# Ledger of designs, part 50: designed miniproteins, single chains, continued (5)

Each design is a single chain, and the fold is of that chain. pLDDT is the mean over its residues in the fold that is shown.

## One batch from the design tools (miniprotein)

Design m17828
Fold by ESMFold2-Fast:
Structure m17828 (fold): chain A 85 residues (1-85)
Amino acid sequence: MTRASAEVILSVAKNALDQSKALKERAAKENDESVRKQAIRTIEQLLNELERWLQLAKERGAPPEVIAEIEAQIEGIKKILDELS
């Protein structure tokens, strides 16, 4: 896998982390259990897609430093999910 291709996955991961943060803030602000549950489902779907892309990146020989950055974004999203649960 090229660096450019791996960096596209990293960009998607960064956007997913930002989206997860926004969903958490909205759930807290609205104080609505339905909004919180919807945020959890959305974040779980984002994590599943990113973990698939991460495995593809590893299998296709993406640069280790880019893989590490993608993993860091995924760990950030997991922490947000834990805080919502």
Scores: mean pLDDT 87

Design m17829
Fold by ESMFold2-Fast:
Structure m17829 (fold): chain A 86 residues (1-86)
Amino acid sequence: VPRLDPATAARIISQLAEEAIEALEKGDKNRAAVLLTAMYLQAVAGGAPEEVIELIKEASQAFDNGDYEKAIELLRKALEKARELA
């Protein structure tokens, strides 16, 4: 069983997603990379729905490919789903 409470994990993921979107919009790539990694780890540890984990993975792939607009859109979808769980 994941150590982190699902509702607490969802709140943390929501906050990290908001910060990651802001970092990407400001062009702070180093901060965005750290936040994307933190979101993935929190989603896995908190037992987030597979759809949320997949959106975070796709956002990370878009970021790695330099597609920051796609990364932001995927993060907005992950944020919306995480907010529904919190």
Scores: mean pLDDT 81

Design m17830
Fold by ESMFold2-Fast:
Order: sequence, then C-alpha cells, then structure tokens
Structure m17830 (fold): chain A 82 residues (1-82)
Amino acid sequence: MELKEKIIEIIDEMFKDNKYFTVKELIRAIGKELNLSEEQVEEIIKRFAEKTGIDPDKLYSKENILKYVDEIAEIIEEVMKK
C-alpha cells in the first residue's frame, strides 16, 4: 500500500512539467527515488514489458501509465525481495 502511494506521488510530480514519458524514464525515476540499483531498475523494466506487452521505449500519457500502477508496484516489490 505505501509503495503504491509513493509510486503515484512520483508519477504525479514527473507529469507536472511534461505530458509524456517512456516507461524506461518513469521506472528509472522511481528507482532513483527508492534508491534501487541500476540492475534492479533494468530488471523491473524488462519484467514490466514482458508482463504487459507494452513497449518501454514508447511515450505514454499519465492516464495510460496509471492504469498499470498496480503491475509496477507488484514488480518493484518482487525485485526488492531479493
């Protein structure tokens, strides 16, 4: 619950100044805020793309990304577990 709320807060702040971000940019920003390693960030991006079929290099609106916040939080929790 707390992790999902933190992710939503980070997304809200990022989209304040820009209309679109790639999944890679979003996950890297979240990873930096959560003090994740580069290896953990790359693993999260890979798992998200494989799970959702979303192209991580394509630009997405805030509304499009928020539809996947549960999947993002779940993957981050699993990667942080090890």
Scores: mean pLDDT 83

Design m17831
Fold by ESMFold2-Fast:
Structure m17831 (fold): chain A 62 residues (1-62)
Amino acid sequence: SLAAKLEELARQQELRAEIERLRAGGPADRERARELEEERGRESRELREKGREEAKKLKLDL
């Protein structure tokens, strides 16, 4: 639904802001920021693949 997509977008924006804040911190915070960025990259790729598969299925059904 649109609401679920908006919530996901808001969460991604909050996570990005947190990563930026951590990057401005000390060495431990910067390491944490790198870990979160890597995790975000993996999740983003998985979501793109699932979204593409869902769109393909919708086009076949419609």
Scores: mean pLDDT 76

Design m17832
Fold by ESMFold2-Fast:
Structure m17832 (fold): chain A 60 residues (1-60)
Amino acid sequence: DEDEKKIEELIRELVEIELKGGPPEEGDKLTEELINIPTVTAEDREKLTELYEKVKKELL
């Protein structure tokens, strides 16, 4: 659950940076942190994409 919460938080921050047009280096740092989480598997990548789209829709 700790890793899941961190993943969700990082995705939310990524979406917020993208929507407000923040610097790409901020997004790159968050993406690198997300990729380095040991529990991120191929199945999780699909869930991450769905979560990203869900958060993006909520923030719009």
Scores: mean pLDDT 69

Design m17833
Fold by ESMFold2-Fast:
Structure m17833 (fold): chain A 78 residues (1-78)
Amino acid sequence: SESKRREALRIAVDYLKQGKEDEAIKKALELGFSEREARSLVGMAKQALELFTDEEIEKLLEKSLDQMDRELVRRYLA
């Protein structure tokens, strides 16, 4: 579910800000994602924290994950 992915990504961002990458992965697994999906979500959250402000991340998470992916690619290619 898109809503579950957004929730997992928001939680991952919060844990990564605390330096708790392992906890971010564990929480994604608890939400029913596979290990590969959990690592992908945490990887996306890490890139978002590198490229965006906290406010930008919150706005992107409220819209859609597809929009976040497009913005990540846009920033990476800039």
Scores: mean pLDDT 75

Design m17834
Fold by ESMFold2-Fast:
Order: sequence, then C-alpha cells, then structure tokens
Structure m17834 (fold): chain A 67 residues (1-67)
Amino acid sequence: MAGALVLFDKDGDGKITAEEVREFLASLGFKYSDEEVEALIKRFDKDGDGVVDEAELQEVLSTLPPK
C-alpha cells in the first residue's frame, strides 16, 4: 500500500493518464473495462485532456467503495 501512489503516477509530474488509472484499478482488484475507466475519467476530468491530477484521482477513488 505504501508506495502505490508512485506506481499510478508513473510520469512523476502529477498527471495520471487513463491507461495508468486502468492499470492501478486493476492492481486493486477492480476489473473495469476500458469504456468504464473512460466514463469514470470523463465524470471527474473537467479539463477534458484525458489525464487526471492526483486530486481528481482521489475524487474518483472516493466514489468507489472501500475494498
């Protein structure tokens, strides 16, 4: 669990791509399809650039149930 934040922020610039979100969720046991991940990002990605900041990712995660 410690260090998981580094894994999903692969670029280290505070931006997380849809692919990284998908991989991170899969590593947590959430089997989302590519369409489901894209829909989640669209709901929280107000910038519309296909990437989310750490704060936006926290909002996505807060919408999901705990493990």
Scores: mean pLDDT 65

Design m17835
Fold by ESMFold2-Fast:
Structure m17835 (fold): chain A 68 residues (1-68)
Amino acid sequence: MLDEKEVDEAMVRLALAVAETSIRHAESVTQEDVETLERLAEYAESLGDFETAERLRKLAEEARKKLE
């Protein structure tokens, strides 16, 4: 059994990579996409992965610009 924290950190980093590709290729995004990115950033921060959290927050800001 893998350590729960290691699995969660890996999953958050994978989610960042997928989201980064999806948001950058989308012409527009929904408010739900922005909220999901912000929630993932909070979760990454709770795991101690501040670098991934910061990247997710910046991606959420990029997503918010596509709402306008």
Scores: mean pLDDT 78

Design m17836
Fold by ESMFold2-Fast:
Structure m17836 (fold): chain A 87 residues (1-87)
Amino acid sequence: SWEEHAKKYEEEAEKALKEGDLVKAAEYYYLAGLAYLKGGDNEKAKEYYKKAIELAEEALKGELSPEDRELLEYIIEESKKKLEELE
């Protein structure tokens, strides 16, 4: 169940990345990380939290709405917390 949700988020993130939408890509990779974590796949969760941070940091270099900036800052903070818990 959670693994199926994770794969859907993975696919949405890859689509967003191909479209150049780094904000949406970071969000979907973060959601994939959460879904893998809930499914017990800690290695995949770590992989996707790291990817979410990378894409969010890249997106923050550009011009963003205040709402998108807040979302990305949240994704980075929460992903870093999850990675700390998994190390």
Scores: mean pLDDT 88

Design m17837
Fold by ESMFold2-Fast:
Structure m17837 (fold): chain A 85 residues (1-85)
Amino acid sequence: SKKAEVERLKAKVEEELKIAEANLEGIEGELKEKLKEKLEKAKEKLKEALEKGAEPEDLKKVMKEVIEIEIEIGLELIKRGVAKL
């Protein structure tokens, strides 16, 4: 059902947002602030999507943005890890 799909997507977006926030603690400087701003914007988009009637398509768009932020965080953590070697 649409309700079950929305509930599943919401839970996944919230899970990925928590992972992204935790990994942001490994980053410092201007890039951390930029990524933090992107993450806060994604949180607001999730909230708006849920308020607008919780359409699966809108939640999938938010999920895509969160995954893109997680990729940026992951790449920066890799670069920082290599620089410490």
Scores: mean pLDDT 85

Design m17838
Fold by ESMFold2-Fast:
Structure m17838 (fold): chain A 76 residues (1-76)
Amino acid sequence: SEAEELLALGRAGDPAAVAPLVEALTSPDPEIRRAAGLALAQIGPAAAPARERLLTIGKTETDDEVARAILAALLA
């Protein structure tokens, strides 16, 4: 599934994955948004360029699990 592919990008830790993961945060599917947030958290400090976008998306996120994933990415 797309969510599993995004989580695999997070496990790989490739900084090149940051841009497509940020785009996945705009998905209408909360499972895809959650996977993208968790993957960005897994990548950690190399995802710092995504910080501003994560803050913006996090303010409007209504799904609790997605909001937690975005918070984890911001704290990493």
Scores: mean pLDDT 83

Design m17839
Fold by ESMFold2-Fast:
Structure m17839 (fold): chain A 73 residues (1-73)
Amino acid sequence: MSLEEKIIKIMEILAPELEKISDNPVATLVGVALRLIGAHLDGRDLVEEVRNIAKSLGLSDETIEKLVKAAEE
């Protein structure tokens, strides 16, 4: 899967969760996408970056696992 496809899949999983917890879900989604692009450009592990972002947002373990799988594929 390309970086673009991974980011889109992550955003699709994350968007409904952010609608529940954020007043500005679009701004939060853009921030997440930029962090993932930055991690890729820095040669950092995308899976660990996604896990750290999801934990910082207070997401459930089930949602974190779905996001991690999207980053791995």
Scores: mean pLDDT 80

Design m17840
Fold by ESMFold2-Fast:
Structure m17840 (fold): chain A 64 residues (1-64)
Amino acid sequence: MAEFLNKLGEVYFDLGDYEKAKKYYEEALKIDPNFKEAWANLAKVYEKMGDKEKAKEYEEKAKE
């Protein structure tokens, strides 16, 4: 389930729908908080949305 939600988020990210991408990455992380790929993808979303501080925060989460 978490993998599927992460893939769905990637689809919306590629379409430029960063709000939907964020939603699906957040849902994946509710199921598996240790899903590093979803943390990394969420960091990319915040970077695209101009929130550099959250992007850094979530990039660090992806490293853990």
Scores: mean pLDDT 83

Design m17841
Fold by ESMFold2-Fast:
Structure m17841 (fold): chain A 80 residues (1-80)
Amino acid sequence: DDELTEEIRRLMEEALESSPEEALRLVREAARLMLERGASDEAITVALQLAAEWALKHGEKGEEGRRLMAEAAREVLNRR
């Protein structure tokens, strides 16, 4: 769903510009939407790429967010 992919992209791009605490909340929201709506391969790819970029910027909290997004992506794939 193009709309879901765009929503996930917006949340993740806002996370890159936010404080570590706010960024982690936005990453959790994006992961939740992926799980609830069943993200496409495109949406998963976008989320994982932006989460990796965020991890490089935010150290320990960045690694937490990257791990959370990777777990959400695996769960979406497992539900298929």
Scores: mean pLDDT 80

Design m17842
Fold by ESMFold2-Fast:
Structure m17842 (fold): chain A 61 residues (1-61)
Amino acid sequence: MEKKIEELKKKIEELNKIRADLDAQTASHQATADAGFAKYQAWLDKVSEEIKKEEEERKKK
């Protein structure tokens, strides 16, 4: 009976390792998506500010 419990324990440990690997892969994908969204928002802000500044600078010159 002890051997059966040890085999079940080993299977649980293997499943936990697979879960940890999947979590790591998911975190990597989320980081990539988050970086993309942050870059897109920063780009929009930059474009809006640049357009406004260029218009003001052209009017002053």
Scores: mean pLDDT 77

Design m17843
Fold by ESMFold2-Fast:
Structure m17843 (fold): chain A 70 residues (1-70)
Amino acid sequence: SSIEELTKLIVESLEKYFEYAKKNKDNKVINETAAKLFREAAKTLRELGGKKEDIEKAEKYAKEAEEMAK
């Protein structure tokens, strides 16, 4: 379905943003922004009825970006 395709695109975007955040781990603004995007993605995936594993991945990436922003 179109919703399943959208969910897959969101998850692919999460992985790309997380790789970018890790490459810039010492940049506070980049990691604060990434954390915010991951939190928003987790909310969107939950609203779309996404897989638990994908929601948990987004939440984990948000937490790791928040730690890198410190």
Scores: mean pLDDT 86

Design m17844
Fold by ESMFold2-Fast:
Structure m17844 (fold): chain A 62 residues (1-62)
Amino acid sequence: MLEEKLKELVELAKKLYEEHPEYKPLYDAVLAFAEYARKHSEYAEEYTELVEKLIEKLKKLL
């Protein structure tokens, strides 16, 4: 579940950056966060909840 949500988050951030170049720092931060979250799978539940909230927020910006 976490991996699928991380992929969705990265794809949304990429789309946002492609439509609005000013969001490049956000896209870079999302990529860094996804890599970090994958390395710390012991917190997968907490990261899944955080990622779902971020996905909801990013969808509102599109």
Scores: mean pLDDT 81

Design m17845
Fold by ESMFold2-Fast:
Structure m17845 (fold): chain A 76 residues (1-76)
Amino acid sequence: MDQAIEQVRKVLTEYTNQALEAVRNGDGVQAKQLIDQGVQQAMKLAEELGLPKEVAQDVIATVLGEASVQMNEILG
């Protein structure tokens, strides 16, 4: 279970890091597309790994929350 959670977190974090870079470059459209794609890939991976939906949602919410804090620091 823990390894599956870490794989889902890692995949989504790769997309959120790219989205944060897009925000730094002033490309909010690309940032949104990267977040949307990351969430879709994370949900698909979680389902393939047999994670309960509640656990997958908690992991995704945590990663998105962390990315939101970093995005607010970039935007002020």
Scores: mean pLDDT 83

Design m17846
Fold by ESMFold2-Fast:
Structure m17846 (fold): chain A 88 residues (1-88)
Amino acid sequence: DLERDIVSALALITLAVARNDALRKGDQELAEALSRYGDRVSKADEAGNLPELARVLREAAEHARSFGDQETAKALERIAEEVERLIA
């Protein structure tokens, strides 16, 4: 499914960009968390589990927000909404 492939790719790119920004700022804890969320996104996508993909993205958004990364949190919430639309 092209739409599913696009949202998964966008999620992984968003997490990778956020991780690199966290590393540049010296926030290793956030960078490691974002890497783990990327792994979980890849696993959910490979399994075709869209509900789990949306859940992981919302968890990642809340985690990013708790560390003050509001831009990443907003981006991940938007991607989660697109995944939820693919389920409906």
Scores: mean pLDDT 86

Design m17847
Fold by ESMFold2-Fast:
Structure m17847 (fold): chain A 55 residues (1-55)
Amino acid sequence: MKIESIEVVKKGDVLEVPEGTILLKDLETGEITRVETKGGKFTVEKDGLVVVLTK
């Protein structure tokens, strides 16, 4: 996988993402949430960093 983008995000932000994997890092706790997507709209559930990975 390649890193397509890294973005600083806030809860409630909506991102258009390609097919692949999204990693959301919570900057307060350091927890990483992994989401697999077929592309489209992704709604951010926590403030943090979003790393978009493509296949």
Scores: mean pLDDT 78

Design m17848
Fold by ESMFold2-Fast:
Structure m17848 (fold): chain A 61 residues (1-61)
Amino acid sequence: SMRDARRAAASPEAVAKAEEHRELTLKILQRQYTPEEVEKRKPQIEVAEDGILDYLDRLLA
C-alpha cells in the first residue's frame, strides 16, 4: 500500500514515534466514542499521523 511504501522510505525512528502517537490517539478515542464513531474519524487521524511522520522524517533524516 502507499502507507507501507511511505513507511519503508521513512526513518525507523520517525515511523516508531508516529505509530506510538497514532496508537495512543486511537486508545483515547475508543474510550470516549463508539467503534463506529472512531472508524468515521480514522481518515482524519491518518492525515494527522501522516503529517507527523513527514515532519519527523524530514527532521531526523
Scores: mean pLDDT 67

Design m17849
Fold by ESMFold2-Fast:
Structure m17849 (fold): chain A 71 residues (1-71)
Amino acid sequence: SKMKQIESEIKLSLAQMLYSVAMMTEDPEEIKEVIEKLKKIREELLKEGAEESAKKVEELIEELEKKYKEL
């Protein structure tokens, strides 16, 4: 459905914005908060069947987890 597609696109856009902010900070607490938010967005996308968008969010999570580990 068109509405379901719009919802998944909004969630992916939100995930990308959160990722960008987290990449600019060196605060471990802020990075951890964004990782948790991205995990929730990924779960919602998977429940909606938006597998491609969910995969993109997973890649953002992996990059932030790598950054968090290196702090």
Scores: mean pLDDT 85

Design m17850
Fold by ESMFold2-Fast:
Structure m17850 (fold): chain A 98 residues (1-98)
Amino acid sequence: MRAEVEELTEATKSPDVEERIEAVRRLGELGTEEAAEALAEAAVNDPDVEVRIEAAREAGELGTEVAIEGLAEASYDPDPDVAATATLALMTAVSLRL
């Protein structure tokens, strides 16, 4: 588990966009607190719009406090599709905790 999160977190730094998207999906499948931290980071800071969208979706499904914080920041993304996805994911994450 921990070694898998570390490997997938490293994969989110890959120069290949498809590899980063796959890593984000696998982090969502793991659903650990460390995975939520990596997903929040990717949703806010990844240079590619598609990676940020996928990370926001996966973070929303986890519904952790860290995911909620990252999604709140991503909801102000300059890309309208990222901002909309993060806003919807934030509503999902908040609902899971309430």
Scores: mean pLDDT 83

Design m17851
Fold by ESMFold2-Fast:
Structure m17851 (fold): chain A 67 residues (1-67)
Amino acid sequence: SPEELEEEFREKALELAKKYGIPEEVARELLERRDIDGLIALVPKEKQEEFRKELEEIERELTRRAL
């Protein structure tokens, strides 16, 4: 289900954001709004590319299961 995949993405992205030092409440709000760019912007500049790539990997894994 697309809804279940979105929920799984949000939970995995939330845990990733917490690892990068983003407060859970802030990360959850941005993910609920689908504001991925806003979420990345909260990560220190030098870590933003690494964070983006880890988010892309989560999305890629979920997309493989949907296909």
Scores: mean pLDDT 82

Design m17852
Fold by ESMFold2-Fast:
Structure m17852 (fold): chain A 76 residues (1-76)
Amino acid sequence: MVEEAKALIDEGNVAGNQGDNRRAAELFEKAAEKYKEAGDYESAATMYTAAAIMYEAAGDDEKAAEARKKAEELRK
């Protein structure tokens, strides 16, 4: 599970470097879900924050706001 999250982060970094910010955001969001399933809420919150930044860079303010809300909920 955590290993899967790390693989998704690596893919997200590659997508971001290629300029595909939307794909990077989706991959970081999937990584956040894997960390959340593993009970690592801090890493999950960090990944949702990364996804929000990438969604904003892609022009998707609605998904960026949703990702930020998820990060905030995990930080209590």
Scores: mean pLDDT 84

Design m17853
Fold by ESMFold2-Fast:
Structure m17853 (fold): chain A 83 residues (1-83)
Amino acid sequence: SLEELLRQQRKAELKERITKLQNEIDAWMEEFDEERQKYAEEIKKADPETREKLLNKFREDSQARAAEMQPLVEELKKLKEEL
């Protein structure tokens, strides 16, 4: 039936959008994990004053990164709820 074909089409389109968005989020998470490891390595080698500066920078960078990706995470959740 036409109604069944339209449902199958909608489901396929939702799955494609979910996959693309998940891949973008996964790439972001991988990049963030690499940055986190870099900061941890630098902090271990730093003097106390430099360590405090690095911790503050990491906090700021992490918050900025999370803010950039939040809309994508929310869109993914919405798409999964429609599936």
Scores: mean pLDDT 84

Design m17855
Fold by ESMFold2-Fast:
Structure m17855 (fold): chain A 85 residues (1-85)
Amino acid sequence: AEVEELKAEFRRLAEEALALAREAIDRVDDPAAAEALLAKAEELLEKMREILKKLESDPEARFEAELDLGVLELELAVARDLLSK
């Protein structure tokens, strides 16, 4: 696979996961719906981790994606903590 295509898919998944996490926070009054949205975001993170493995041949692209994934993982952790209150 071409690195540019993998980076584009990674970015698309990241944007979708972030949108799901934000919608989950907006659904604080419906914890079942909020949890389902966070579960979908976590599924997208798993797909992002698979793309990260495919970027092994491009260390700089992999490093950038790894940082973006880390930020998104923190965003999901914050959303989950807010919903647990």
Scores: mean pLDDT 82

Design m17856
Fold by ESMFold2-Fast:
Structure m17856 (fold): chain A 65 residues (1-65)
Amino acid sequence: SATRYAAAAIRLVAEQVEGLEIEIRRVDGKLVLTLGTDDPRAREAAEEFKEAAEAIGEEVEVRYE
C-alpha cells in the first residue's frame, strides 16, 4: 500500500539523512530537520525525507543554520 511504501522510504532516507549530519527532532508535533550546511546532497535528502514524511501525515519543517 502507499502507506507501507512511504514508511519504508522514510526509513531509508532517515538513514541517509543521519549520514549527512542532519538533525531530526519533534517540536510541538512537527518534525524539524536542521541542516548545518547548504550542501546540495543534504538539501536533497532533507527534501526527500519531508516528502516521504508528509505522505504519511507528518508535518515537516526544514531549517538551515
Scores: mean pLDDT 69

Design m17857
Fold by ESMFold2-Fast:
Structure m17857 (fold): chain A 82 residues (1-82)
Amino acid sequence: SLKEKADELEKKADEYFHGPNPDYVKAAIYYAQAAVFYAQSGDLEKANEYLSRALEAFDHSTASPEERRKIAQAIIEAAKAL
């Protein structure tokens, strides 16, 4: 289901964000993707929460211009799904 896909992406994002070697670029992308699937499943509360987490992870990241563009695109797609 869409919710199961969103839950799995959330778990991956949490591992990247809160793990012992954080990867904020991957965390931002996975949180944004989770937000899309939560929105598509009708869970707008979680969609808004994980879109906010994606923005937080992006703010923490030190990314190349190419990585920043990829993160921005994922966040834009999540915002459109809301």
Scores: mean pLDDT 84

Design m17858
Fold by ESMFold2-Fast:
Structure m17858 (fold): chain A 64 residues (1-64)
Amino acid sequence: SEEEEKRKLALEKSIEAGMKLIEVGVLKTIMKIEGKETEEERERIEELEKEAERLEKEAKELLE
Protein backbone atom coordinates (compact mmCIF):
# COMPACT_ATOMS: atom_id res chain seq x y z
CA SER A 1 0.00 0.00 0.00
CA GLU A 2 0.99 3.67 -0.38
CA GLU A 3 1.18 4.01 3.41
CA GLU A 4 3.57 1.03 3.70
CA GLU A 5 5.76 2.54 0.95
CA LYS A 6 5.86 5.87 2.84
CA ARG A 7 6.80 4.08 6.10
CA LYS A 8 9.59 2.18 4.33
CA LEU A 9 10.93 5.38 2.72
CA ALA A 10 10.77 7.20 6.08
CA LEU A 11 12.73 4.35 7.73
CA GLU A 12 15.35 4.42 4.95
CA LYS A 13 15.78 8.20 5.33
CA SER A 14 16.10 7.84 9.13
CA ILE A 15 18.79 5.15 8.70
CA GLU A 16 20.66 7.38 6.22
CA ALA A 17 20.50 10.29 8.70
CA GLY A 18 21.89 8.00 11.44
CA MET A 19 24.72 6.89 9.17
CA LYS A 20 25.64 10.53 8.45
CA LEU A 21 25.76 11.25 12.21
CA ILE A 22 28.03 8.20 12.74
CA GLU A 23 30.37 9.61 10.05
CA VAL A 24 30.37 12.96 11.93
CA GLY A 25 31.35 11.11 15.14
CA VAL A 26 34.20 9.31 13.36
CA LEU A 27 35.51 12.55 11.80
CA LYS A 28 35.40 14.37 15.17
CA THR A 29 37.33 11.49 16.78
CA ILE A 30 39.99 11.60 14.04
CA MET A 31 40.39 15.38 14.52
CA LYS A 32 40.84 14.91 18.29
CA ILE A 33 43.50 12.22 17.74
CA GLU A 34 45.36 14.42 15.22
CA GLY A 35 44.94 17.54 17.42
CA LYS A 36 44.19 19.59 14.30
CA GLU A 37 40.93 20.97 12.91
CA THR A 38 41.09 21.91 9.23
CA GLU A 39 38.53 24.27 7.69
CA GLU A 40 37.70 21.55 5.11
CA GLU A 41 36.99 18.99 7.86
CA ARG A 42 34.77 21.46 9.75
CA GLU A 43 32.84 22.22 6.54
CA ARG A 44 32.42 18.46 5.87
CA ILE A 45 31.00 17.92 9.38
CA GLU A 46 28.61 20.88 8.97
CA GLU A 47 27.46 19.52 5.59
CA LEU A 48 26.85 16.02 7.01
CA GLU A 49 24.89 17.45 9.98
CA LYS A 50 22.71 19.54 7.63
CA GLU A 51 22.10 16.49 5.40
CA ALA A 52 21.10 14.40 8.45
CA GLU A 53 18.70 17.15 9.62
CA ARG A 54 17.13 17.32 6.15
CA LEU A 55 16.70 13.53 5.97
CA GLU A 56 15.09 13.43 9.44
CA LYS A 57 12.71 16.25 8.45
CA GLU A 58 11.76 14.46 5.21
CA ALA A 59 11.17 11.21 7.13
CA LYS A 60 8.89 13.03 9.59
CA GLU A 61 6.94 14.76 6.79
CA LEU A 62 6.34 11.40 5.05
CA LEU A 63 4.54 10.15 8.21
CA GLU A 64 2.35 13.29 8.55
Scores: mean pLDDT 84

Design m17859
Fold by ESMFold2-Fast:
Structure m17859 (fold): chain A 70 residues (1-70)
Amino acid sequence: MSRSEQVRIAAQELARIGKEAPSLSADELQKRLNEAVKEFEEKYGLEIDVDLQMSPDRKKALLTVSITVK
């Protein structure tokens, strides 16, 4: 498996979790994001940062994901 495929798989899974954000509690979202980040960092050796910004009415969510190869 190439490095680009590893990054693509990680990005796709994090994007999938992000799409579920409005339907999840804050605790469940954080847990799911943390578990996915840990799995990909351990499995592929990637460095992953996630930032979640929600509007006060929770009608809008912005998820920013940064993936760095060591």
Scores: mean pLDDT 74

Design m17860
Fold by ESMFold2-Fast:
Structure m17860 (fold): chain A 91 residues (1-91)
Amino acid sequence: MIMYRPSPEIKELLEKVGVTKEVLTLSEMLQALMEYIEKEKLIDPANPGMVDTSGTLLSKLTGGKKRVTIHELIEAFLKALEEEGEEIEVP
């Protein structure tokens, strides 16, 4: 099973949704991301596929972009987990 230790930026996001684990599965990481988006009300009700990242922790993941698609946000988040965090393989 692959698990992830978050970067400081992702850890800050996890703390905002009450997650205190040091290592999470991909499923747990994606769940925390979705909970953060819902808690901060970042989805545009007129365009549900769009996420407003302006002024949020997610703007750090998207290179300071103000608006991204949900798919672009998930891709940026996965890249940050693999490149900026630590990927751990556990049996």
Scores: mean pLDDT 77

Design m17861
Fold by ESMFold2-Fast:
Structure m17861 (fold): chain A 69 residues (1-69)
Amino acid sequence: HMELEVTPEDVAKMTPEQRDAIAELAETLAREHGDPRYRELAKAVRNGDPEAGVEALRRAYEWQRERLA
């Protein structure tokens, strides 16, 4: 199991620019995996869904770990 320090409350406190950066990570995952769920995550993050932000960060972290391993 992978653990992130980021909680939904932390994402809710982020600026729009910080949320946009997280959404860009989800859009990158959508392109790399060809999975439309990541595009839906990006939209939810931009709309201020804190849980979507945590999920996008978790997926980006997993993706980086897989590529570096």
Scores: mean pLDDT 74

Design m17862
Fold by ESMFold2-Fast:
Structure m17862 (fold): chain A 69 residues (1-69)
Amino acid sequence: EEELKERILEAFKLAGVPEENIELLEKLIKEGVPVSKLLEIWKKYQGLLSQGKEKEAEEVLKKELEKLL
């Protein structure tokens, strides 16, 4: 589970997500948010990126992460 959370974090970093959102992800991982929730957010983010909606993907990512705080 810890390994999978770190792999999801690395995937976001490789996708070029801003540092502010990476910091939110690291905080959520430390707070014990289920990997299933992180994976759901990742899939939603990737879905928007695949449609060419880069700015919308970033906004949705930030809002979804903030909801889990």
Scores: mean pLDDT 78

Design m17863
Fold by ESMFold2-Fast:
Structure m17863 (fold): chain A 55 residues (1-55)
Amino acid sequence: SAEEEERDRERAERLAETMAEISKKALNLSDEEYEALKREMEEVWLSIRKRLREK
């Protein structure tokens, strides 16, 4: 449902931010690399979530 997709988006954003922050600290990423990583992780998480729900 649209409501579940909205919640998945919020969760993906939160998870991506957390993981990207850990990566930035551990790997000394630049601000540009941090923003790029965060965006990519959001997309990857949403893709995985959709596939899992399709099963």
Scores: mean pLDDT 79

Design m17864
Fold by ESMFold2-Fast:
Structure m17864 (fold): chain A 71 residues (1-71)
Amino acid sequence: SSEVSELAKKALEAIEKGDLKELKKYVEELQKRSNKTTFLAILHDLLEHAKKLGNEEAAKYLEEQIKKVQE
């Protein structure tokens, strides 16, 4: 949905800004508004972006979220 796309964009912007608190907020909203498959795809995209930027804190958080969802 367009709302999910907008939230994913805001999460990417939070990673770029180094704002972990905003990233967590948007990831929580994405989880509420997405099915498991879509949410996992978004988390993997966000993780690759965080790694590319060298944002280790965001990358660690996103890896932990992926593991938690993949149970």
Scores: mean pLDDT 88

Design m17865
Fold by ESMFold2-Fast:
Structure m17865 (fold): chain A 60 residues (1-60)
Amino acid sequence: MKEEQIKGALIAAASYTLQGDKELAFRSVELAEELGAEEELVEKVREAIEKGDYEEVKKL
C-alpha cells in the first residue's frame, strides 16, 4: 500500500521533470518523502530534477 503510493509520487516527479515543471516535480518528491521513501532515493531524485535529467529520474 505505502510502496504503491511512493511509486506513484516518483512517477509523477518523472512526468513533471519531462514537462519542465520543476515546481510540481519537487512537490511530488516531497510527497514521496512524506510517505516514507528512502532518504538516499529522495536525494538522488531531487538532484536529477535540478539537472532536468528525465532519464535519471525515470530509472529511480
Scores: mean pLDDT 78

